# Ledger of designs, part 85: designed miniproteins, single chains, continued (2)

Each design is a single chain, and the fold is of that chain. pLDDT is the mean over its residues in the fold that is shown.

## One batch from the design tools (miniprotein)

Design m6955
Fold by ESMFold2-Fast:
Structure m6955 (fold): chain A 105 residues (1-105)
Amino acid sequence: MTVDEAILEAEIALGLLRIALGVAELVDKDPELIELGREAIRLVQKLLEIARQLRDEGKDDEAIELALRAAELANRAARALIRGDIEALRETVRELEELYKKYSK
């Protein structure tokens, strides 16, 4: 897998997460679910910025690992939003926060 392929996977997952939030806002107006969905989007965006920076520094293996993990968590958040699963979304946001802390200190 190339670093550009991994970043594209994460960009696609972020796009799907944004769509899932829009659907949740339309059909399931739970304010906690929507707030957690917005937080997940913010964290995935920050992780993608870090992955792109790692790529620009020639740290392709680290960029690939981070981008694929961000994609996995974004897809998990999207599924939780579609199902209205607040607890699954809260846990996914926690995992995104831990991942961000590992790369941002």
Scores: mean pLDDT 87

Design m6956
Fold by ESMFold2-Fast:
Structure m6956 (fold): chain A 75 residues (1-75)
Amino acid sequence: DLLSLSLAPLTPSQKIYQELVKKLLEGKMSAEEFLEEVEKRIPVPKMDPEKRKEAIEQIEKEVEELKKLLKELEE
């Protein structure tokens, strides 16, 4: 789950990931921009284009579902 992060003292990578997830949920960045920033700031192996496309689609679905849930809770 992209939103599940440990509450214990975060590594720099985990802290960056948490900030990026928050921006993604707030609509301040797209799923594609999110993956680009993760790749730039967190030392992860570059994904194959196919795997990257699947990851973007999954992120977009999760963000859309969460935005709907948050909107329902606010109203």
Scores: mean pLDDT 67

Design m6957
Fold by ESMFold2-Fast:
Structure m6957 (fold): chain A 70 residues (1-70)
Amino acid sequence: MLEEELRKLIEETVEDLSKYLSDEQVKNVKKILERTGRTLIEQVKEGLLTEEQALDLFRLLTENLIKLAK
């Protein structure tokens, strides 16, 4: 399910970012990712995005966050 996939991506991203960022920064990024994930789920429910499009957008966001943290 989309919610489970997004949750897994958040957990994996937070774990990777913890190697480069402070605990406070990691908590802030987690909150941003959780909020973004909720918005994407709502947009899928409204028919504005497919689940595949929402996952692809979220993956791009998480990949860019990891690149910026390095």
Scores: mean pLDDT 85

Design m6958
Fold by ESMFold2-Fast:
Structure m6958 (fold): chain A 68 residues (1-68)
Amino acid sequence: SVEEIQEEAYELAKEYLKKYPSLSAYQAAMNAVLTLIREGRIKTMEEAQEALKYAIEKLKKEGYDTNL
C-alpha cells in the first residue's frame, strides 16, 4: 500500500542517517526513495514524490534539519 511504502522510506532514511551521519535529512530521504525505486517497490513518480514528502515531514517533526 501507499502508506506502507511511505513508512518504509522514512525508516530507511533514518537508517541512512545512522550509517552516514554526514548526510542531511533531505539527502537521506532522497537516497531511501531512490533505493525503493531500484528495488521496484516504488514504480511511479507520484509514489516517489509522496514517499519523499512523508519522510521529510516526519524527520522535521523529530528535529532533523531538512534545509539544503
Scores: mean pLDDT 82

Design m6959
Fold by ESMFold2-Fast:
Structure m6959 (fold): chain A 77 residues (1-77)
Amino acid sequence: MEEALRLVEEAARAAEAGDLETALRLLQKAGMIAASNGDLESARVIGEAARKVAAEKDPAKAAEVTREALRKLQEIA
């Protein structure tokens, strides 16, 4: 889980920097890691964030979506 959380945090920073392509790629990688570890709830949360970021054109909103996902992941632990 630590690796997936780190990648979601990196994705939030990428989105804040305006790099939505990198943010989406990092979220997809984090989701794969969570799923590989059997953490289907975290994989679902990350997948929802990735879907929203893919549809978003505003980097600030993409960053907010990614930070919200990070907060939810920290609650799941």
Scores: mean pLDDT 82

Design m6960
Fold by ESMFold2-Fast:
Structure m6960 (fold): chain A 87 residues (1-87)
Amino acid sequence: SSKEEQIKQLEETLALLRRLAELEANNASAQDIEDVAQQLASIKDPEAQAILNALLTALATGSPADVPAAVADAVARLEARIEELKK
C-alpha cells in the first residue's frame, strides 16, 4: 500500500478518536462506541488497530476513571505516528 493511503487511514482513525473524546466528555453512549469499533475493522495499520483494541479493552474491562486518559494517550500516539510518516 502507498504511504499516502496509510496516512489517510491514520488520519481517519485520529478523527474517530477525537470524536470519541468529545463524546466521552458528554457521557458517550454504547452506540457511539460501536460506530468507532466498526470503523476499526476497515483500518489495516497494525499500530492503529493495537491502539483502538487497547481502548476497547479499557472500556469493556477497565475502570471508567481510566477511560479519558486512555483516549488522550491514543490520540497523542496517532498524532505522533502521522507526523513521523509525513517526514
Scores: mean pLDDT 72

Design m6961
Fold by ESMFold2-Fast:
Structure m6961 (fold): chain A 76 residues (1-76)
Amino acid sequence: GALELSQRAQPIRDQLLPLVDDYDKLLEKLRELSKKDPEATLAAAGTLIMQRINEGDLEKVRNLTRATTEVLRELL
């Protein structure tokens, strides 16, 4: 359910947060985490994108959207 997904996504967000300024490290970590739990990883990435949009940090938004899109292509 939604609560379970949120609980799974939280530790993923914590791992991604320090990497949002480093595209290559962010992409590698997203690939790693998506192999274990793709649903929670995408939920975590989506939350971080929305938070960065609200903060007006366009560089972090670009890194997060690019890395997330690349991982989505790899999962298909």
Scores: mean pLDDT 85

Design m6962
Fold by ESMFold2-Fast:
Structure m6962 (fold): chain A 68 residues (1-68)
Amino acid sequence: MLSPVEKAKERAEELKKKYLEGELSEEEFQNGMVRLYLELADETDGDEEAIKEFAEYLEELVKEVKEE
């Protein structure tokens, strides 16, 4: 069973893949990332450790996408 953070990371990787393959616009990709962040915060009842881990992951993911 995946933790909420691991599940959110898998969804983020899926969004990155679709964006890089041209299936998502930049706006759709950004909105998807924001939605995942908000959904994780709600699902974990504001677990600061889980939210911080995912936020750091998204920061890195966005940097990688920006370089491409």
Scores: mean pLDDT 78

Design m6963
Fold by ESMFold2-Fast:
Structure m6963 (fold): chain A 71 residues (1-71)
Amino acid sequence: SLEERRKEIHEIAIEIAKEKGEEEIVEFLQKVSKSSDEEALKLYQSLSPEQFEKLHEIALEAQKRYREKLA
């Protein structure tokens, strides 16, 4: 399902954040994984521009890594 794919991509994002030593992003992503969609939206809205940029780069890499696993 789309939800299961999003969860797998999210786990890959946590993996990448750990590899990069981005502890704040790891904690953020772990909180998001335990949150409802409404709670997650509030968490995203609380990010600084710098945190949002780091998260965005990690999310793009996670999507790329996920797609490569399907090939």
Scores: mean pLDDT 83

Design m6964
Fold by ESMFold2-Fast:
Structure m6964 (fold): chain A 88 residues (1-88)
Amino acid sequence: ASDLTWLSVEEAIELLRERGDFDTAELLERIVEALKKEGIKLYSVSIITTPSGVKGIHFKTEDQEKTEEIVVLVGAEFAGERAKEERR
């Protein structure tokens, strides 16, 4: 089953780290930094979980459309960096 819970940024990062999902926690921190750089305020975060782990993260911000664009871009860049490092 999929569960949806609204959390603060700090709660979301802590939850991911508690579950051992350090990569997603780092990705979330990078997205938050990108949002701050663009001047977009982040109000809350929702983590979509399944029995197999985290499936997605949803952000509630000042600008949902711009946030989605940033999440996709930063996520793709982070995944590319991690894939290269794990090859070493």
Scores: mean pLDDT 71

Design m6965
Fold by ESMFold2-Fast:
Structure m6965 (fold): chain A 90 residues (1-90)
Amino acid sequence: SSNEEQMKKLFQKAVNILKKDSSVPQSLISKFENILKTFEKTGDYKKAYNDFMKLINDGLAKSKNIKLQLTLGGIDTSIAALYTVIKKEE
């Protein structure tokens, strides 16, 4: 559906932002890429949302790197905003 495609586009944008940010560890990028890869196979955007948000929140709680916190926080806000709109359209 259009909602799944919007979430896919946003998750792809988020992964690309993470890849361009030198403060983001490659191990963390790989975890986000695996969530996206699973979502692309299953179409389960609710699971992908939960997995993505858990990984962002874990990173925010554990990281003391301000640049990484700002990047993760920005992605958190963008994903949460779109998911809230999609959920209300259900």
Scores: mean pLDDT 83

Design m6966
Fold by ESMFold2-Fast:
Structure m6966 (fold): chain A 141 residues (1-141)
Amino acid sequence: SAAPRVVLLHVAPESDERAEETLARVREVLEAAGAEVHTETLYMTANTVEEATEAVIAAGREMLERHPDAEVLAIVTTDDPIEINAAAEAAKELKERYPDIKVVLILTEPISQGVLNYLSQFFDAVLDELTVEAVRAALAA
């Protein structure tokens, strides 16, 4: 298979009425970049980074176990600090368990360059702009 296989974990607030629209938009850009995409939404009910991290790890592991030929785990979050920090800690654990997987963070809103630089230590790529060119570059990293 020549297409990169991506498992896309959407981390959404429990009350996010736009969660399905956001996931569809991210999926469309990934598929336009040439990816084969499998999606799951994790509705985040946790109020601490520790509990949120455990939930993201559990969801990511389940997706990677169902799709053992996946090359990329893409995690989609809002700019919420609990979601972002949970994704970062989960990425560390998942990369240790699955050393061949690339972990990419996709943010639904632009963030500061300082926060982007900070997050880049935990992920193979961090995107706060959803374009085919940016996604293609991230999948090739």
Scores: mean pLDDT 86

Design m6967
Fold by ESMFold2-Fast:
Structure m6967 (fold): chain A 60 residues (1-60)
Amino acid sequence: MKVTIRLPNDEGIKKAKELAAQGYEVTLELEVGDDGKTGIDPDIVKAELAGTNINLVIKP
């Protein structure tokens, strides 16, 4: 089963890890605000998701 999470900040990461631990195929979508800013650094998110089967998608 596929699940897409569209939450800002660390809350999205927490939910993604929780669902992935339950066996879901998880996609975490981060939306970029004005001037390409996000609530969290995408490189930090990628590092935190390393070793998980979670797909990270960054939307402009």
Scores: mean pLDDT 67

Design m6968
Fold by ESMFold2-Fast:
Structure m6968 (fold): chain A 93 residues (1-93)
Amino acid sequence: MSVSISMSLRLLPGGEVEATKTVTADRPGPLSVTITLIADGQEYARTAVSRDVETSFTYTVTASLPPSTKTVQAVGQAVIDNELAGVATSPVL
């Protein structure tokens, strides 16, 4: 199975961020995806989900920013058959 991954990150009013990961697969199968949120070079939040995917899967996470955060970035991974199938990184905000 081949996968294509995209990551987007946006700032929300009130000091929150929204990270969205989309995974597109060339065939159906089990897929594990993670989103890691990094503030000022430190991981501060991580979420994971596993499911069977037919063609595509979109996973969205909203989290509060740590106080005085200067930069934020999201990293998404996809794992198939216990192998890392892809990584995508958002722009730094």
Scores: mean pLDDT 77

Design m6969
Fold by ESMFold2-Fast:
Structure m6969 (fold): chain A 89 residues (1-89)
Amino acid sequence: MKLIELLKKAVKEMIEEMKKEGVDESVIKEIEAIAEKTVKELEKLEKEYEENKETDPEKARKILLEMIGTVLRTIGDMEQLRLDAKRAK
């Protein structure tokens, strides 16, 4: 599934940039924890998507949209944490 790969890539790039910016290690660890939790959630949704992909395409589409929404929400939450960390200086 490409959505989990996309999230992992986005998280890796964000963490690398935050390290260059001197963001506190505690904030980086919090973002890593959020990413890990979201990956596990997406893996469960991926299994449901694959199970329904051929037998119920409409249900599979709804699951895919939920996965996309989960990725976007998680990226937004991580960006908010990053911005809050920058404002705290």
Scores: mean pLDDT 81

Design m6970
Fold by ESMFold2-Fast:
Structure m6970 (fold): chain A 84 residues (1-84)
Amino acid sequence: DKEQQLIQQLGDIKAKLSDPSITDAELQALKSQVVDLIKQAPTEQILDQGESLGKQIFDKLKASDAEKAAFDKLVAEQRKRLAA
């Protein structure tokens, strides 16, 4: 079940983000994982959790406004797909 796999992935990302010693390399890996998760989120609940975690990752990486805007656009496009 894809939804169960995504829920497990959300839990893994959240656990790693709670580690104050997390490296930039690990944050970049989590960024890639959350972007892929957003693109394939089957429900608004999973999408909302992915958006929240993604924003935390981008803040920890001190991402540019352009990178944050691109992420917000990705979330908005997936939300439109779920509403259709």
Scores: mean pLDDT 86

Design m6971
Fold by ESMFold2-Fast:
Structure m6971 (fold): chain A 91 residues (1-91)
Amino acid sequence: TEEKKEYLKEALRLAYEAGELSEEQYEALLKFIEEANEKELEELAKVMYSWALGLIERGRHVETAERIKELAEKALSEEARKELEEAYALA
């Protein structure tokens, strides 16, 4: 739980430093993570994973996006991660 929060906070920090999040978005998402339960953290991790894949596909901040994807994966269950990988392989 706390470990997953730290992974997602680091992912958000990287996104903010890359200029992909506004200061307002970054602050709002940090507050969300602090208040979030396990299910809400997993939902955010899915969003961050999908968003990072979109950045990679567009060739934007690829190294940072790959790190964000890795951090999001650490906040996901193995089942949820496989479901996302399969969905993107078919899209």
Scores: mean pLDDT 78

Design m6972
Fold by ESMFold2-Fast:
Structure m6972 (fold): chain A 95 residues (1-95)
Amino acid sequence: SWPSPEEVIELLKKEEPSLVLDGKLSFRRVVLPDGKVLVGVFDENGNPLLAVLYDPKTRTAIIYDAEKKETLTLSIEEGQTLFAELVAEYIAKYS
């Protein structure tokens, strides 16, 4: 029921950037047909850094960290907190 990291990247690459931070990071967002919300973070060269997939029906989140090569399954609240922390980490690293 959850997409693979590769499927997540493919879905996000089809979307236009919704936000660009100082030309260093771009954000993409897609709402899947089942109501799940996918948000991805890319570097200035279009390489994936991070994605989060939220399922409001089950109240779960999956974080895909492409740079660290990790996948974590969390509650929505935990996923929102960790995603914000990782975004801040990547802003500091790439700014």
Scores: mean pLDDT 80

Design m6973
Fold by ESMFold2-Fast:
Structure m6973 (fold): chain A 68 residues (1-68)
Amino acid sequence: NAAGAKSAAAGAEAAAKGEAAGGWTGSYQMRLNSPAGAEAGRAGADAGQAGDAEKAATYNRLASVKAS
């Protein structure tokens, strides 16, 4: 659902900003943690659709960290 996707995206953006302020922003380096990163991203999208913005943000944050 568009509302769920927007919530998940907003959570990911907020998590990225928080991590940037905390000094690691997930930008340390790109690495291929494809299975873990993909699963976390998918779980974040599902949580966003379920209306759990906090859980969506957590999973999207994990996906960002695992991908980086």
Scores: mean pLDDT 51

Design m6974
Fold by ESMFold2-Fast:
Structure m6974 (fold): chain A 92 residues (1-92)
Amino acid sequence: MIKELLEAYKNKDYDKVKEIFLKAAREGDIKTIVLGSELLYEKDPELALEAIEEAIKILEKSEDPESQNLADLLREQLKSLKLQLELQEKKE
């Protein structure tokens, strides 16, 4: 999955990067989720926040403890990224 994610990123197909990211969330591929969130945030912070919120919803529906732990991690990342965007908009 990481290979497909990197190929989509190199092709500037950020919609495809988001699709692969959400597929990784459904499959519990932690490495692809972490990398995908970083790649999306660097190019399109708004799309990255959207993708992370969707991934959290997918992971929350899983009864797997690893998926629940990842959902908690992504919630903390989402809070951090939202704060970072607010600080950029309020740069005096």
Scores: mean pLDDT 76

Design m6975
Fold by ESMFold2-Fast:
Structure m6975 (fold): chain A 74 residues (1-74)
Amino acid sequence: SLYDQIRQQLIAIIGPAQVAARQAQIRAGDISLSPQAVQIAQQIIDQLISQGYRTIDAVRLAVMYADVIYQQQQ
């Protein structure tokens, strides 16, 4: 699934410990996204919701992906 693909990609990039740490930061509201990262997150959210994932699960995964990918590419 897209969800599993994104999760595995994140684990491959930052490792499982950092995925867990970032997930905790997102739950605490400590992650801030640039406008460009918001656009990336929104595309992923829309795709995950269209596949039947819960909004909160889609948002949390998409925010983490956008933060990691945007930060790595910048």
Scores: mean pLDDT 78

Design m6976
Fold by ESMFold2-Fast:
Structure m6976 (fold): chain A 68 residues (1-68)
Amino acid sequence: SNMDAALAALESPSSSVRAVAAHYLPLAFDPRDLDRVLPLLERLTSDPSPVVRAQARRALAAIAELLA
């Protein structure tokens, strides 16, 4: 599924790929995958890359807004 591909991209060894995946994740988000998505995005808020951390925080905020 497109969500499985997006989740795999969040775990990429490339910080650029992780950042892009986090940026677009809210647009591909399925509420049924919330339990899979949240732990990965929360881990990325502690990522070595500041760009990845910023995109992860942005994605968490966007998902929270979509669920409100």
Scores: mean pLDDT 83

Design m6977
Fold by ESMFold2-Fast:
Structure m6977 (fold): chain A 98 residues (1-98)
Amino acid sequence: SRVELWRAHARLSYESALKTIEEFIKRSSPEVAKLLEQAREKAEAALASGSVDLAVQAARLGAEAVKLSSPENIPIGIGAVLNLIGLGFSLAQARREE
């Protein structure tokens, strides 16, 4: 079904977000790492519950982490935020197909 297709896309965006967040955490200050761990928790909850709001919260936390990051970490940080936006978009599409 189209709902199952969008849920599959949400999972792929989530997996990509986890990978980019993990790499970003390894390169970041403790303050930035804390925001990224919160973003990861919100993204996981978003995927588990199908909550667009939680995915948006995850993306906002990721964006805040980018603002506080060193310039060399901005590209990986942008990648993480885009993957979290992709998660939210895919969850929203799954919800519309219900």
Scores: mean pLDDT 88

Design m6978
Fold by ESMFold2-Fast:
Structure m6978 (fold): chain A 95 residues (1-95)
Amino acid sequence: MEEIWKEAEAVLYTLGAEASVRDGKFEEAIKLAEKSLELNPDDAFSYVVLAEAYVRLGEADKAIEYAQKALELSPDDEVIRKRANEVIGEAEKIK
C-alpha cells in the first residue's frame, strides 16, 4: 500500500529467512525474520518462519508462541495453518 517499498524489503527478509531455515542456518533465519517483522509486524509468514527456526533450535515454547501468532494473524491461509501446525506438533514432541 503506502509503504510498498518497506513491505517489499520485508518480503525479501522473510524469503531470506525461509532460505536460511532450509539451509540449516537457524540463527540467521531468526535474525532475518525479526528484521522482516520490524518492517511489517503483521506478517504471518514471517512468524511461521521464525517459529520453524526456533523449533529447529529446540526452543519449543518460543516456537509454539510464534506459530500461534501466525495462526491468529492468518487463520484462513492454508499454507500458514499447515506450517504453523507442523511446528506446534514438532515443538510438543520436544517438550
Scores: mean pLDDT 83

Design m6979
Fold by ESMFold2-Fast:
Structure m6979 (fold): chain A 78 residues (1-78)
Amino acid sequence: SLLDEAEKYLIEGGRYAREGKYEEALEKYEKAIELFSKVPEAKLLLATAYRERGEVYEDMGKYEEAKKDYEKAREILQ
């Protein structure tokens, strides 16, 4: 399913991030965000994907991008 595919991308993003493979992690999180955005019921998972991508941006020293992702995660959860 779309939800299962998005969840696999989220898991892969986390794995690449732990390996320090930040560009690969970003690609996986971008795909997860795209797919979760199509499923209104997946708000918590969408917010998680934004937060985790923000953590990767922070680890890369990209603080403005990290801030935007953290703000988006907060907005999704109200």
Scores: mean pLDDT 91

Design m6980
Fold by ESMFold2-Fast:
Structure m6980 (fold): chain A 79 residues (1-79)
Amino acid sequence: SAEEEALLEFLETLPEDIREEAEALLSQFPLRTPEIITMALVAALVKARDVASLERLLEIVESPRVREFIREAIERLRA
């Protein structure tokens, strides 16, 4: 899907340490859906405390449920 492709391109733009963490998380899932890719990206970015990249991820993700999950992650990091 176009969303899946955009998420994978976003992954390639991230710093190596964050990309490796996200790829390690993705390897635990047999299916790669936009939601699973996004959850792995959010987990890696939260661990890195990278709010700017989480905000960039919001521009790609269209699912209201997943967008809310990202907004909650940003809010928690800013607290």
Scores: mean pLDDT 85

Design m6981
Fold by ESMFold2-Fast:
Parts: C-alpha cells; structure tokens; sequence
Structure m6981 (fold): chain A 60 residues (1-60)
C-alpha cells in the first residue's frame, strides 16, 4: 500500500543524512529498487528489512 512506499521514502531521507559509506550507499540502492516497483508489490517484510539495516548502520 501507499503507506509502505512512504516509509521507504522516509528511510531514504534518513540514509541521506548518514556518512557516505559502502553500507549506506547499498541501502540507498535497495530503497530505490523498492520505489521502482508498484505499491502493491512492496511488502511489510521489505520495509522491515530496510529499517533493520538502517539501524545497524546508525549503531556503528
């Protein structure tokens, strides 16, 4: 649903504020791929995976 797309966009904004690292850039690519598919194809599991990886980067 549209809500999942908005969460991916919010995570992208957060990633843009982090230092330029390989891990951060890989997550930006992953988020961009998710935004390229239809809203109906974006799953809650995709968003949770992205959020978990974002938190891992923030913890470093």
Amino acid sequence: AEELRKEVERILDELASLPDTVERNALIIYAAVLLSIPDSEITPEDVERLRKLLEEIKAK
Scores: mean pLDDT 77

Design m6982
Fold by ESMFold2-Fast:
Structure m6982 (fold): chain A 87 residues (1-87)
Amino acid sequence: SMAEERAKELIKRIEEFIKEVKEKAKELTPENKKQLEAIVKRAEELKKELEEVMENGSEEEIEEKIELAEELLEYLEEVFEKLVKLS
């Protein structure tokens, strides 16, 4: 379905984001590393939530989860960018 394809694309975006955050964490102070670890944890939770709804959810539930996940990913990306710029 289109919703399942969109969810798979979003999961790939989340995986790419997690990799980027982990790489950048190697260069930062211990305090900033803790904040990046929190971002990674939330992104990993979001990925698991999308995988779970794809397995067990209806098309409507998948679509609703995609919308929420896109909003949260945008927020996490914004927080990450601000942390990197202030470091």
Scores: mean pLDDT 85

Design m6983
Fold by ESMFold2-Fast:
Structure m6983 (fold): chain A 84 residues (1-84)
Amino acid sequence: MDEILERARREAEERLEEIVALIEELKARVSPETAEELERAKRLVEEGRLYAAELHLAVSLAVKKREGDEEGAAALQEALDAVA
């Protein structure tokens, strides 16, 4: 029995749930297009693929900054900061 490993797994699961909840909150505040990008990141987080979620959010953020979507960029930055 590895109690340290069991605790680390629970803490990791709780962190993923917190990130998922944050992304759902952010989806309500942005355009449908930006919400779809956040939904993709949420699915990657739910799968435990944090590096893939980080990469997807970073790319989406760069696109929204170029388009001048300040609200979408802010939401994507907040999600990226939570995943990184």
Scores: mean pLDDT 82

Design m6984
Fold by ESMFold2-Fast:
Structure m6984 (fold): chain A 94 residues (1-94)
Amino acid sequence: MMTVYVNVIRALDDTLIVIMGEKASDIVVVPIEGELTPEDVAEALKEYEKRTGKKIEKVIVSDDPVFLSEETKKLLEEIFGHEVEIEVAEKVVP
């Protein structure tokens, strides 16, 4: 089971999606202009898979509302072709 750690860093004008794997080389940072959407999260995770060549089976996330939406879950299932486990944790690091 491949687990990734996703942090959302919200600034005044920009949001950063930071995706981390087990190795430091497996870090992907995706800057989002304006409002963060479920589709932005799905595209960031797809970019992580494309860059690393690894299939995501579990996502550990911060308590950002975007990760708790039914829309985000549906988009992840569609992109990965299977249900992705989403776990909310206080500390989102390997």
Scores: mean pLDDT 72

Design m6985
Fold by ESMFold2-Fast:
Structure m6985 (fold): chain A 77 residues (1-77)
Amino acid sequence: SMEELRRRLEALAAEVEARFQAELAKLPADPAAKEAALSEEEKRLLEAQGRAYELVQEGREEEALRLMLETLEEIKA
């Protein structure tokens, strides 16, 4: 259901945030390296959001949520 997918999305978002913090702690002290890593992940999220928007426009909301979940899982990995 959409409700279950949305709850999983919220849980994954929290896990991804915690993982980002852990990953940033492992990076060199160089700010440019940290910024580059965040930019790659942010670009990935933006691309997924755009495609999810297209799916919603087609009335395919569950597929849009699944795409977002898959993207967050990829980032988490």
Scores: mean pLDDT 70

Design m6986
Fold by ESMFold2-Fast:
Structure m6986 (fold): chain A 83 residues (1-83)
Amino acid sequence: AKEIVEFLARMAFLGGVRAGASPEVAAYHAGQVAAIVGKELGLSPEDIIRAASRAARKMSKDLGIKDTKKVSDSARKGALKQL
């Protein structure tokens, strides 16, 4: 369950960046996706927030984004907004 939430959050992040969103905005929306899907799959709020931050951090590193902590923090805020 955690792996699929991380995967979907990563895809949402990538889609947002490709659509022209800033990394922070893309991460925020990826966090919201993690919360929506994670709640449907019965994940705890802690696991959802952790999955969202990990997805954003990993994707930002893969894309060469320098401020990975700021991007990760934005994903956590997005997840919290939907929880």
Scores: mean pLDDT 80

Design m6987
Fold by ESMFold2-Fast:
Structure m6987 (fold): chain A 96 residues (1-96)
Amino acid sequence: DLVNNVSAVVTSKEPPEELIEKVKEAGKENGLKLSLEELRKKAIEAALAGKVEEMAKYLAALAAKDLEYMRKTYYEAMSAVLKRAVDEAIKRNEER
């Protein structure tokens, strides 16, 4: 599962090299001919839209090009999702 493999690579301190290579290979095979900045933007947009599989696809493409940039993009995307979720939770708690 690409989503689980990407998650393991970005959240583990020492992900197995074999798993890193599987994610990079998936990124090469998905055929996305986008720049690092375009892939980062689309990964964040997919995360905010709740499209986890699409986000994993863009992150895999980033991993094939630059693994550290992929990790940075993942944390930027998760920070954006968390902020939105917190803002929505506060609003729901205030509505009666």
Scores: mean pLDDT 79

Design m6988
Fold by ESMFold2-Fast:
Structure m6988 (fold): chain A 94 residues (1-94)
Amino acid sequence: MIKPLSEEEKKFLLEGLKRMREAIDNAETKDEAIARVQEILDEILKRVKSEEGIILVTLLGMAVALAQRSDLPLEEVKEFLKRVLDIIEKEIEK
């Protein structure tokens, strides 16, 4: 079985997701949205110690990479990224 998120990891992951949502909402370009989310993700990756945390951060990183490589316009990239954040938040809060 994988090592679950600690209570400290849950707190900083949820804070990170909130910061990512704000960064996405305030971004004026696709590159800006991706860059700001990636910066927050890199900060989180340095702090996660559990296998569950590493898995969730890796999945989010893959979603960011897919958005970056897509031909989707800014608003669709924002919707996609926010949906991924919602999924990750639900997994953390269970």
Scores: mean pLDDT 84

